# Designed miniproteins, single chains: the designs that were tried, part 95

Each design is a single chain, and the fold is of that chain. pLDDT is the mean over its residues in the fold that is shown.

## One batch from the design tools (miniprotein)

Design m3514
Fold by ESMFold2-Fast:
Structure m3514 (fold): chain A 64 residues (1-64)
Amino acid sequence: SLSVPQELVLGVLDLLAANPEGLTIKELAERLGISPATVRRILDELRARGVPVVEENGRYRLAP
């Protein structure tokens, strides 16, 4: 699999941490200037690394 740049992984994590109410894939993509497909890959990578990313009605957040 292709690696995602570390700066983008940290960018997604920082946005999720700063927005506890949750963000959509579209909002994450727009804020970081990346594609929705790249956002999905980063969210999958965070989950694979044990980060507690939860999805509810298309919104993504960190579980407490």
Scores: mean pLDDT 84

Design m3515
Fold by ESMFold2-Fast:
Structure m3515 (fold): chain A 79 residues (1-79)
Amino acid sequence: SKAEFFLELAKKLFAEDPDSAEGYFALAAAYIEAGDKEKALAYFEKAIELAAKKVAETEGEEVAEEERAKALAQARKWV
C-alpha cells in the first residue's frame, strides 16, 4: 500500500538522519494514507519546521517564514 511505502521510506531516511525533514514528510504521507489526520498534520508541521531552518540558513529568515506559512496552509488542506 502507499502507507506502507511511505512508512518504509521514512524508516530509511531516519536511519541516515534522525532529524530528516524528508523523513517526517514521508511519515506524514504514511499517516494521510492510513487516515490518521491528527498524526499526519503533526508530522507535516515537524517536517516544515525542520525544512524552514535550512531555508533560513541559505536564503534568510524572511523567505523561510513565507515558505513555512505556505507549506502549513497546504498541509492543513490535505488533512
Scores: mean pLDDT 81

Design m3516
Fold by ESMFold2-Fast:
Structure m3516 (fold): chain A 55 residues (1-55)
Amino acid sequence: MREEFLKKAIKTIDEMIELLREKKKTASPDQQARLEEKIKALNEQKEILKRQIEE
């Protein structure tokens, strides 16, 4: 079902966000800014997918 695919995609995004957060802890200030931007984009994508499940 479409919902199962969306749930799997959300789980993958959560795993990516955690990986980026771990990288951010040891990154330079420039790298931290870029990683934070990626984390923000992934969180926005996750919210879009959650809304699709609610529909």
Scores: mean pLDDT 80

Design m3517
Fold by ESMFold2-Fast:
Structure m3517 (fold): chain A 64 residues (1-64)
Amino acid sequence: SIEEIRKKIEELDEEIARIEAEAARRAATATPEERKRINREAALRIAELTMKKMLLYLELKELE
């Protein structure tokens, strides 16, 4: 249903926010090289979740 898809999008947004917060915390006490790795790992995870959100938005569009 439309409501279920919206909830999944909200959950993905919350997960992205958690990943960003975690990466920021880890980067704050990291060396420059560790910071690059942390930020790259976070960026890849966020990209994956963003693609999932895009697919959910496409599903939502099809139901409209």
Scores: mean pLDDT 88

Design m3518
Fold by ESMFold2-Fast:
Structure m3518 (fold): chain A 65 residues (1-65)
Amino acid sequence: GMAEVKEEIERLYEEALEAARNGDTEKAREKIKQLEEIKKKYPELAEEIDKMLEEIQRVGVRGVI
């Protein structure tokens, strides 16, 4: 359900932030891609996901979004 999707998004976000902080651009990009796929399937979560993607980009993954 939606609660399970939100938990998935939160995990992907945390993993992407950690990868970005560590300079693991490839791993961060993979997590970002998964977040974008969820955004396409659940447009009602698009604003929340967009804010997460902006934060990931600020931390260390420049030009991926």
Scores: mean pLDDT 80

Design m3519
Fold by ESMFold2-Fast:
Structure m3519 (fold): chain A 68 residues (1-68)
Amino acid sequence: SELKKLILRLIGLKLRKIGLEIEIERLEKELEENPSEELERKLRELKEELERIEKEIEELEKKIKELE
């Protein structure tokens, strides 16, 4: 059941990643239309969060592969 729990966690992280990618794309479009230091800061913060989630996904995928 440990493998199943890790797979469910991975699915949850991938859903969060999709949500962040959508928000990043939205903010990038807004920034192109209306350049703003505030939007640039928010975009950087979201990109940093995306990098953290991507690293967590990669580590979790490695753990799942080791248990298979």
Scores: mean pLDDT 86

Design m3520
Fold by ESMFold2-Fast:
Structure m3520 (fold): chain A 66 residues (1-66)
Amino acid sequence: GKELAEKAEEAAKKAIEAARQGNTDEAQKYLGEAHKSLMRAIKAGDYESAAKANKALGEALKAVLA
C-alpha cells in the first residue's frame, strides 16, 4: 500500500543525500532499497504506489549519475 511508496521515496532521498556527500556505496545501497520497494508494489498490484516509487527511483538515479 501507501507504505511502499513512502519507503521508496525515503530510500530515494537518502540515495540523493549520500551522492551529495560523495558516498557512492551508500547511494547504491539506498537505490537498491528504492528499487526493492518498487518491485514489491508492482507484485502487490498497487500501481499507484508503484508509479510513485518509480518516479522517486528515477529522480534518485538521475541525481546519483549526474
Scores: mean pLDDT 81

Design m3521
Fold by ESMFold2-Fast:
Structure m3521 (fold): chain A 65 residues (1-65)
Amino acid sequence: LSEEEKERLREEADRLGREAVRALAQGDNQTAADYLRRVAEVLEQLGEDERAARVRASADRVLTL
């Protein structure tokens, strides 16, 4: 991945994370979990496997709230 592609992916992850927070605020835990899984997929593309694993765990936790 180019530096520009990596930056774009980081911005996408941030945007998806904010969407997850909005969904949680609205009580839509399923939508929030779906956004968090997309964040994890983007982080995996960036090679940030530890962060991706933590985000996936957060998605699973949201569904158990």
Scores: mean pLDDT 84

Design m3522
Fold by ESMFold2-Fast:
Structure m3522 (fold): chain A 75 residues (1-75)
Amino acid sequence: EEEQKKLEEYRDIAVEALERAAARHDQLSTELDNKAKELEKEGKVDEAKKYRDLSAQHQATADRLRAEAERIRAS
């Protein structure tokens, strides 16, 4: 019983850590996408593309971390 409660607690900690990591990557993705939009308005298309590519990478990481958290929660 106590062992099961500790496993549930550790699961909750793992899920929270993954969700927090995903939120950080989501924030970075948003900031990078906003920077890309600013650069596009300035006509700096090549620089904007670099920021969009980085934004997409952070978005993909956030999605993967969120999916992992959901799998752990569903278990």
Scores: mean pLDDT 85

Design m3523
Fold by ESMFold2-Fast:
Structure m3523 (fold): chain A 58 residues (1-58)
Amino acid sequence: MEIEEIVREAAREAGLTEEQVREEIKRAKEAFEKGEDLRDPRVLGGAVRAALEERFGV
């Protein structure tokens, strides 16, 4: 899924580990399937990056 690639790219830039990347991908998929509100990669990408920045502190 394209969402996996977007999350992985954002996490890689934030310096997250591969394990944390998998967790973020899982969450993104669940949110995407449940409401499909994050169908637009722009919306999800922004939210993911904000969450990653908060957790990693960059």
Scores: mean pLDDT 58

Design m3524
Fold by ESMFold2-Fast:
Structure m3524 (fold): chain A 72 residues (1-72)
Amino acid sequence: LTTLERMELFARAAIDLAEGKSEEEVIADLVKRGVTEEQAKSIVNQAKGFIEQGRLDLYRELLERIEELKKK
């Protein structure tokens, strides 16, 4: 995975968790997107910490920036 791909997966995990998806659902989605189950668990744990810090707006901004870069 590239750094950009990893950041996109992290941002999507944070948003999905904030929208009420279970950890199991988010882990399964991440694994389908090309990460190992252990990597997916790590991403989910980091995303939970960031949600607790009220940093969701940073992840929405990050996703928008990634989409801009992909369209360039």
Scores: mean pLDDT 75

Design m3525
Fold by ESMFold2-Fast:
Structure m3525 (fold): chain A 87 residues (1-87)
Amino acid sequence: DAVIAYLRSHPNIEVGDTATLDIGMEGANAIVEAAKTSGSRKLVIEDGAHISGTAENIKNFIMGLINEKDKSFSEEVVVPAGTYDLS
């Protein structure tokens, strides 16, 4: 997936309030693993952005970034209300 490959190489991407981001389960897990091994970077998700994925996958993705960058990082990674169907 080109989007997942792009996110993995550019983890500082900011997702705007009009953007839609579709992350499959495999892609979300791959990003979390990449963050753990290569060091996660800042990812900002603005209010109103739409993320396609299950709550569990989104939670695991965020927790992976938090575990890599300490608890303070979670304050910069906010998952807005929206579509959560990665399945």
Scores: mean pLDDT 46

Design m3526
Fold by ESMFold2-Fast:
Structure m3526 (fold): chain A 90 residues (1-90)
Amino acid sequence: SSARRRELERLKEAAAEALREQARRAEAAGDLETAAKYRELAEQVLALSHEEVERALRLALDESADEAEEEKLKPVEQALVQAIRQALTA
């Protein structure tokens, strides 16, 4: 539905902002390399399809998900799962 697509888009934007916040914290600590990586991940998260975001959301909500399943994901998808978990607990 269009409402679900808007929800996934907002979740994607929230995850990207969480990654940018981590980049700001890394810069404050003098870790410019880590800050650059978080900014790149935020850009990649914004480029993800709604199907990829929905898959990441299901993994983030699945407390029974094996860590090994998450390790099979691309780094951008792993970052999205982590950012979603952080956004849901904030």
Scores: mean pLDDT 77

Design m3527
Fold by ESMFold2-Fast:
Parts: structure tokens; sequence; C-alpha cells
Structure m3527 (fold): chain A 92 residues (1-92)
């Protein structure tokens, strides 16, 4: 599933670009696509990274409940994800 992993990484990069430009809706769409592609690839760490980025989008939009849910999903997939843990602490 190397091609699916590569596509998931490309979607994470596109999401990051949109997030940097303040296009939060487009960023969320790319991260949701990255989550789906990482799931198909069986890449649990990449899926966790995509959930962490999606959580950041929701937090910036002011949707702290959705941000919390995304960070909790990221930590369930990868408990070692320091970024998700730190960000979850901020949206308590």
Amino acid sequence: MEALREQALAELLKGGGAFSEGDLETAAEHYEKAIALAEEAGDTRLKAAAYTMLGRVYAKMGDLEKAREAYEKALALDPSNAEARANLEKVK
C-alpha cells in the first residue's frame, strides 16, 4: 500500500499549505482525506498525525469539542504523539 501512503502524505502537505494560508475549510478537507488514505494503507501513525492536524484546524475555528475528539483519536492511535497530547491539554 505504498501508493496510498504517498497519497496520504501528499494530502497532509496540501492541508498544511491551506492551514498556513488560513483556509481552514480546505485544510480540514485535505486532512480528512489523509485520514481515509492512511486507514486504507494501514498506517496508524500517519492516521494519528492527520487527526492531530485536523484537531488543530478545529481549535483554530473555535470548535474545541471537535478539536478534543480529534486529539483523543490521535492519542488512541499513537499514545506517543507529543503534539496531540500537548494540544489536548490546551483544549480541556
Scores: mean pLDDT 86

Design m3528
Fold by ESMFold2-Fast:
Structure m3528 (fold): chain A 69 residues (1-69)
Amino acid sequence: ATKTLKVIISPGSSTTKIDEIVKKYGGKVKGVYAYGLQVQVTVPAKDVDKLMEELKKDPNVQSVEVVEE
C-alpha cells in the first residue's frame, strides 16, 4: 500500500532535497502546487514515518501531513 503526503515549504525554497528524500524511500513526487509552496508525494506505507521525520529535518519544510482520501 502507498500513502500520499502533503509537504508545505517556505517561499523561495528548492524542492530538490524533497525529491531526493522521496526517491530514497521508493516514492515519487505526484505534483508541486500553490506556486511551489506545496509538494504532494506518494510513498510506501511502511516508510511513511521515516520519510516524515527526514522531511521535518529540512528547515524549509513547514509541515508534513498524510492526505486522507
Scores: mean pLDDT 77

Design m3529
Fold by ESMFold2-Fast:
Structure m3529 (fold): chain A 66 residues (1-66)
Amino acid sequence: MGIEEDIAANREQYIADARELLDKAEASTDPNERAAYEVAAMILAAMSGDQEALDEVRKRVRELDA
């Protein structure tokens, strides 16, 4: 099995985890808890290497802080 399959699976997992953390940020009533989820989501999206996913996460964070 190739390294390409492992990279793709890891990318999908980071993106899925980032989206889940943003959903938790949106549901959070504590601003400190929200900020922690937002930061974690951005880190995971960046680690995925997917620019579109990172742009999506950054946009959602800006909309939450607006």
Scores: mean pLDDT 79

Design m3530
Fold by ESMFold2-Fast:
Structure m3530 (fold): chain A 111 residues (1-111)
Amino acid sequence: KPVEVDGVLYTPEQAEILLDLGRYYGNQGKYDEAIKYFELAIKADPSLKARAYLELGRVYYKQGKYDEAIKWYEKAIEIDPSNKLAWRNLAEAYRKKGDFEKADEYEKKAS
């Protein structure tokens, strides 16, 4: 079902393309662009929240902003606690902060 955001109509397929554009720009190091497209994807299709929050965490992680990355990974896990990749990414962010006890705890949740 198409969703309207700021006068623009987005189909579910277009919302998925916005998520893919966010990933593309994130991989190019264009982090502000990546964040913009992930936020737009969420507005266009709220069912993409868990996936978009995981990708937002990855963007902050790539920037060395581990506290922000943790925040977004935790939001992704709140929506989908079965997402093993989100738990692994959360563990890796805690390792980068030197919190090895939390890293090991969350790595076990990823198993």
Scores: mean pLDDT 87

Design m3531
Fold by ESMFold2-Fast:
Parts: structure tokens; sequence; C-alpha cells
Structure m3531 (fold): chain A 75 residues (1-75)
């Protein structure tokens, strides 16, 4: 697999997760949703490129952020 591309995608996903956490703390739920969804997509691509364990952790973290952001948007 293209492991170097997978690493790049995983790092981008991590950056998006950190940005999503910041948006969530600021009450910007719509932005947090967008960033978390993008992070999940990039992490899934990283998983296909051989970074399964790292990607699974990133997907889980991004999914938890997405859930919290959606809850915030409903209030």
Amino acid sequence: GDILRGIGLALRALGLILDAEKALKEGNYEKAIELAEEAIELAREAKELGLEEVAERLIKEAEELLEKAKEGLEK
C-alpha cells in the first residue's frame, strides 16, 4: 500500500479533529460537524492505505465529536 500517503491523510485527519474540538468548545456546532465528517473521510482513506489501528482511533474520536456537535445543534 501507499503508506506515506496514508500517514499524510492520518495527520490531516488529526488536524481536523483538533479544529473540530476547538469549534465545539466555541459553540460553532455546524463547523464542528463539517470538520469531524471530513476527518472521518480522511481517516477511512488512511485505513485503506494500511494505517488500520491509527485510522480506527481517529474515526472513533471524530465520530464522538460529531455526536456531541449534533447534540449541541439540537439545543
Scores: mean pLDDT 87

Design m3532
Fold by ESMFold2-Fast:
Structure m3532 (fold): chain A 65 residues (1-65)
Amino acid sequence: SVEEAEKLAREGVENDDYEKAKLGAKKLAESGKVETVIDLAREALEQGKYAAAFGLYEGLIEGIK
């Protein structure tokens, strides 16, 4: 679900977890929630959470294929 995907992406940002951020972002992008992923990636970068940010961008790119 979109809610489950958003929870995974946000948990990824909170813990700077590349895998969770990537999985959540991919599922969000597949559901058309592209702007949500972009906003989360910006927050991650601003917080210095580079692993999460990288995961979010990779998941976004994979989800919009």
Scores: mean pLDDT 87

Design m3533
Fold by ESMFold2-Fast:
Structure m3533 (fold): chain A 114 residues (1-114)
Amino acid sequence: MTPEQRELVRRAARLIDEAAQALRSGDYETAVKLANEAKELADRAGPEGLVLRAASYYYLGQAYIKMGDLEGARKALEELERIRETARQHGYDDAVAVAESAIEELKKLLEEAE
């Protein structure tokens, strides 16, 4: 990982922590904003950002469910499934585990919201 990729990962992780806090406090609009910012930084980090990209979509999906945006939540789920497939193809076991956990939890929340 380059110094630039390491800084992107560090900043994305901080934004994910802030997004999780916003979700816990009921500030869903802020959670969406922070999760999207974290997602963009994680994507720019490349493969090293896949775990944080999965976490970003997990919190994004949860925020959308809480806001009643079930289409947004389903799109986040589809992106998590794409991340899982990419991680599996490359043997990124940590990213696979995070994506699978996120998919399971988000599917359960979507079923409860429908």
Scores: mean pLDDT 88

Design m3534
Fold by ESMFold2-Fast:
Structure m3534 (fold): chain A 57 residues (1-57)
Amino acid sequence: SAALVEAIAALSEAQRRALAQLAGLDTTDPEAIAARMLAHTSEEEALAAVETVRELL
């Protein structure tokens, strides 16, 4: 969870907003986004999604 929070925190505000929107949230808080992602996916899949957002946006 710490690694996921740090990966999300390293994203720009716009990238965090986009990732949060995909997770059904209206926030840029890395901890809130990480908690939501881990509620319905694995940490490996969540980290892959963060990397995808980082590369594409």
Scores: mean pLDDT 82

Design m3535
Fold by ESMFold2-Fast:
Structure m3535 (fold): chain A 75 residues (1-75)
Amino acid sequence: MKLTDEQKKRLEELIRDFLMATVEELRAQGKSKEEIIEEIKKIGDDFLKLYKNNPDAQEVIKKVTDEIIEWVKKE
């Protein structure tokens, strides 16, 4: 299924906001950077499985998951 540019942007924003909030929650729980990265990878994998028949959605999810992992690594 092809997503419109608007749908891709909305999905990107929703996934980014969710993953960023998850990072902050895990930091508040005292998780290490390594533990946070593993949890974000797991969440990204779960989203990819949910959208297995939507390659456009999978592309957006992979992009945002990688962006969040790199953000965590730099802080």
Scores: mean pLDDT 84

Design m3536
Fold by ESMFold2-Fast:
Structure m3536 (fold): chain A 76 residues (1-76)
Amino acid sequence: VEAEAEAILARLRPEAEAALAAGDEARGKAILEEALLAGVELAVKLGLKEEVREFLERFSSKLSPEVREKIEELLK
């Protein structure tokens, strides 16, 4: 459930941190965005659409337009 989504993100976090430590900030952000989309898709399937909408509203300015559009598609 939610804990499983968090576990997936926690697994990907060290990869992103390693990329950032190597000075590859763009790669680290791309990995985190992929992890975010996987977590959002899982949350929508679990019926947490309102939580996902609230997340999108809070963080829309920090998300790429492409990621925002994918999340909006999942909320339909």
Scores: mean pLDDT 70

Design m3537
Fold by ESMFold2-Fast:
Structure m3537 (fold): chain A 68 residues (1-68)
Amino acid sequence: MLEEAKRLAEEALEAARKGDIEKAKELLKQAKETLVQAVEAGASPSDIREVLEKIREAEKAIKEAEEK
């Protein structure tokens, strides 16, 4: 689950960078939902922080793409 959350967040960032904003938002939502499941499953604080940083990068990229 944690590896999946990280992968989804990275895919969301890549989609945002390519201008696929709708896909980026869908992937970001899935990454957040998967991260919640990983936290409930006892993921380490270090791993959780890494995925949250990727999610924030994707959110920023989506916002910047929408403003242009």
Scores: mean pLDDT 81

Design m3538
Fold by ESMFold2-Fast:
Structure m3538 (fold): chain A 54 residues (1-54)
Amino acid sequence: DAEKKKIEAEWEAEKKALAERYSQQPPTRENTAALLAELKALDAEKKAKLAALE
């Protein structure tokens, strides 16, 4: 339970930091695609870490 909460909290913090970082960048299609790709990768990694706990 504590480990799951840690993974969730880290994922949320990383997503927030990523969004803040990209909000400082010009809104080009390249930056938008990079943001979406990194968000998708973070979501997949969170899911894999949570699954590994089961």
Scores: mean pLDDT 79

Design m3539
Fold by ESMFold2-Fast:
Structure m3539 (fold): chain A 50 residues (1-50)
Amino acid sequence: SMEERRQRAIDIALSMKRQNPEITDEEIRNGLRSLGFSDEEIEYALSQVP
């Protein structure tokens, strides 16, 4: 389930960037944190998203 959580965080981060290409990393962090993702999961997701 940790892998599924990481994949979900990546998918959400990618979706956020597709909806708003000017979105900042901080805004993505805040969005993912509000959904209950940990800081480690958030940093991993951001490292995987261009």
Scores: mean pLDDT 85

Design m3540
Fold by ESMFold2-Fast:
Structure m3540 (fold): chain A 80 residues (1-80)
Amino acid sequence: VLEEMEEEARRVLAEIDQIQKDLDAGKISVTEAARRVLEVGERVTKLLKKYDELGLPPPDILQEAYRRVRELMRRVREKR
């Protein structure tokens, strides 16, 4: 169970990194980036709840993923 959660946390962080790279490179639209960030953000929130339910602190990579999702959400909402 914990191994699955850690693997998902790593996948989520990698997905966030990929979304940012694709957005910065102009490979995806701001609208598509916003959609993907929302999807990944839901996965981060579910993982955070799982760790909280188990009484365990979330790993640093999951906390980093949460911060980066919030930053990307802000960037895509501001549009340029």
Scores: mean pLDDT 81

Design m3541
Fold by ESMFold2-Fast:
Structure m3541 (fold): chain A 87 residues (1-87)
Amino acid sequence: SAEELLEQAGAGVYVTAQERELPQEEIERLVELMRKAYENLETDPEKAIEYLEELRRLMLELFDPEDPRVQTILALLEETIRLIKAR
C-alpha cells in the first residue's frame, strides 16, 4: 500500500540523515514533510503528492543522488506517488 511504502521510505530517510549527521533542522524538515504526506494520503491525495514531490526535491538537495541507498528511497517515493495517482 502507499502507506506501507511511505513508512519504509521514511525509515530510510531518517537512518540516512542520521548516518550523514545532517543538521537537526534539516532532519526535522524531512520528517515534517513525511508526516504531512502521510496525514493527507486518504483525505487530500493531491496535497500528499505535493508534499512527496517537495520531499524528493529536498532529498536531492541534501543527499548524494549517486548513493544506491538514496536511489532506493527515491524509487519508493516515486512508487508511492504512482499508487496515490492510481486511486
Scores: mean pLDDT 82

Design m3542
Fold by ESMFold2-Fast:
Formats: structure tokens, sequence, C-alpha cells
Structure m3542 (fold): chain A 81 residues (1-81)
């Protein structure tokens, strides 16, 4: 996440508090999604026949994480402009 750290430094140097706060909020949301995804992946790996509900939750979390990454990438591009 080197680009995000660079974007945060630029936002801080420009004293753009709103952008910095938005980036921090999105990063926290992403970390929580990544933790939940990892937990479900570990549960599936421990189970030889994972339930359809667990597989569906995995897909949902992966989709949410991809959307979250896209949102962060957009904020980084705005910060680097």
Amino acid sequence: MEEIEKAKKIAKEKKNEKLLKELETELKAREELEKELKKIEEEIKKTEKPSKEKIQKLITLETALNLQKAAIDFLIKLALE
C-alpha cells in the first residue's frame, strides 16, 4: 500500500484534512474486510466440505474488497493530481 502512504503524506503536506480523513476511513474499512475474508478462508480450509453459505460469504467479501480497493485507488489518483 505504498501509493496510499504517499497519498496520505501529500494530503498532510497540503493540509487537506478532508482527503486525509477519507483515506484513513477507507483504509480502516479495507483492513476490516481483509480480516473477515481471511477468517472465512481459514474456516473453509479447515473444512473438507464447506457450506454453500460460507462459499457465498467468501465471494461477497471478495467482491466488497475489490470495490473498496477501487475506491481507495480513486482517492489516491485525486490526491496525486
Scores: mean pLDDT 75

Design m3543
Fold by ESMFold2-Fast:
Structure m3543 (fold): chain A 58 residues (1-58)
Amino acid sequence: GSSMEKEREELLEEAERLGVRGVILRDLALLQKAYDLAKEAGDEKTAARLEEVIASLS
């Protein structure tokens, strides 16, 4: 893939790491950061899933 694809992959991997950690710790700040990274990467499906998780914990 292009450099832009690699950068998006890295953002999604970071979003996944923070999302998993946020769920385990029930940490809204980590989940919010994961959501922001997923949106930055353009992954609306991952962002929507994280939004649902945030809503369920707040």
Scores: mean pLDDT 81

Design m3544
Fold by ESMFold2-Fast:
Structure m3544 (fold): chain A 60 residues (1-60)
Amino acid sequence: SAHTRAGVEAGVATARALAAQGDARGAITVSENALKEAEEAGDEEGARLARETLDEARAL
């Protein structure tokens, strides 16, 4: 749904902002929440974006 995609995109943006600030734990938590939301909604593209963001956060 549009609401779910917007939520996932907002989560990805927030996680990237936290990662840029050096908050790896915050970025991981927000990315995991975005991934869960995308997977529960069957949003494969949203899940892909959230996984990329989570992997980036874990590499910090």
Scores: mean pLDDT 82

Design m3545
Fold by ESMFold2-Fast:
Structure m3545 (fold): chain A 69 residues (1-69)
Amino acid sequence: GAIEELRRLVIELEEEGASPDEIAERVVKLAQELGLSPEEVIQLALAMRKEGLISEETAAAIVERVLLL
């Protein structure tokens, strides 16, 4: 589903060593293409941080970019 595709992108970019800002930009763009709400994207970023799948910096960058939309 859309959430699973977004989660996969975040993990792939983090593993490739992409910057938090680059991850946030690409993740928010894909989320918009998939029709995900800002709230769904924020909840995913916070859940992935809690699960230890992404850094605090990456989660913060995603949340900040969503709030600027």
Scores: mean pLDDT 87

Design m3546
Fold by ESMFold2-Fast:
Structure m3546 (fold): chain A 70 residues (1-70)
Amino acid sequence: DEYRRRAVRVLARARGVSEEEFLANTTPHDEYLIDQLAITFKDFKWTDEEEERVARMIRRGLEEGAARRA
């Protein structure tokens, strides 16, 4: 389950929390994001730098989504 673990790492980093804290407090939306990222990692070769870049993009997307809904 390497791809799911990578997805959790990226999402935890995007939120600025530990992987353990993220897993303890996952929402249904977080589970959906984990599945989507895991599929992406399975299809592509990614470096740690690319994972960090994606984490930043996800963080920005979440902030924009929240602003749009507010």
Scores: mean pLDDT 72

Design m3547
Fold by ESMFold2-Fast:
Structure m3547 (fold): chain A 68 residues (1-68)
Amino acid sequence: DRLERIVDALVARLAPHLTPEQVAAMREAGRKAPSVELAIARISKIALDAGVPEDVVHEAIRQALAEA
């Protein structure tokens, strides 16, 4: 499942910047999304709201998409 692979890759790259509770919420929001684009949007919003720098989020997205 491409959605699951992208969510897992993206969450793994953002996890070091987040609490375990934020990681769990991010994984749930991503996996429940109806599309890859919405999963990325939901995960990105959670990371940005948690204070992860925008450049870190963009690089994580780029690398997750390259792995899937």
Scores: mean pLDDT 83

Design m3548
Fold by ESMFold2-Fast:
Structure m3548 (fold): chain A 60 residues (1-60)
Amino acid sequence: SHMEERRKRLVEAVKKDFLERGEITPEEAEKMTEEDIDKYFSDLLKKAVDAAIERNKARV
């Protein structure tokens, strides 16, 4: 379906972007599945939120 094709392209684009940013290793990127990518984004978002909270606390 169009949704599956679009998701595959998005998954590949995301892996490439994270590799270029050094967020993941090539080995990790190859091992990642569609579900792993969704989980990775959820974890990354949580880390970003935690960092924002910490930065707000440090701002005196």
Scores: mean pLDDT 72

Design m3549
Fold by ESMFold2-Fast:
Structure m3549 (fold): chain A 55 residues (1-55)
Amino acid sequence: MPTVEDIIAFAESLIPYLSKEEVKEIARDLLKATGREEYEDEVIARIDALYAEKE
């Protein structure tokens, strides 16, 4: 079962290949599947920050 850190790392690995909205959707699905929905806001904020670093 992946940790929150594993989900963030996976999302980061997808950034060169997918849009921000697609990566957010995948992250939400993974958080829901792993019972970590409470971390959704944190993970989404981290994805926004990762995209800001590249643009």
Scores: mean pLDDT 78

Design m3550
Fold by ESMFold2-Fast:
Structure m3550 (fold): chain A 62 residues (1-62)
Amino acid sequence: MKPISLEEARELLRKGEEYLREGNYEKAKELYMEVITRAPSMPPELVSRTVGLLIRAIGELI
């Protein structure tokens, strides 16, 4: 898959948080997984935040 820019990763995180707010946990999970797999230039702080939000979304689906 093509890597995404840091700016695009942040935009996807924002959209994922909107999906979490709407209760669309599947879409939030998909966006967070996309960020983790496609944003190799993401700083560790954003990686940690993204993983935390991904775990949150998965937890809501159980």
Scores: mean pLDDT 77

Design m3551
Fold by ESMFold2-Fast:
Structure m3551 (fold): chain A 81 residues (1-81)
Amino acid sequence: SDEAQLERAMKEQGLSRDLVLVLYEVSKVDAGEISPEQAIKRLKERGLPEEWIEVLEGILTSDPKTRLALIAAARAREREG
């Protein structure tokens, strides 16, 4: 329920579907529910391009400050293209 509420709130804030899906899988890995490898497979099964897989991997292997920078860069890229 909390995860569904988070996804809804993020979409209501104008985040793209692909970014919401990446952040959802990050939350599941951080909660210990799935492995990073499972998160990557799930995004690929949903048809996300390799660029979003790279964003997921970057977020999962980075400190909190770097994670925020990667998310900001992904948002900026989507607004430009």
Scores: mean pLDDT 78

Design m3552
Fold by ESMFold2-Fast:
Order: sequence, then structure tokens, then C-alpha cells
Structure m3552 (fold): chain A 60 residues (1-60)
Amino acid sequence: MYTLKVKLPSEEAAKKAAEDVNKNFPDVEASVEGNTVILKSSGDVTSAIGAALAAIGAGL
């Protein structure tokens, strides 16, 4: 299991990013803690990295 944390500029951005990740990355569980998106992958680190990159893009 791989866990990544992505800090975004606002809670609204974090929520939007988490929703986008949950929609597009089925092997990754995205949750929000303040303005931070917590990504957990049971598959591999590549899926988690892809989700983190997507979250950063969605939060902008």
C-alpha cells in the first residue's frame, strides 16, 4: 500500500481534486484533510503518482 499527500491552496481545491481522483483512478482512494488530499493505493506507486499529478492539476 502506498500513501501520498498533496497539499493544495484551499479546502475547496482539495475536495475538487479528491473527487476527480476517485472518478478517474479506481485503484486509488482519495480523501481530504483540510487543504490536503490523501491518496492511498493498494495497487502500485505508479497509480498513486498518477493520481497525485491529476490532483495537483484539478486543484489549479
Scores: mean pLDDT 75

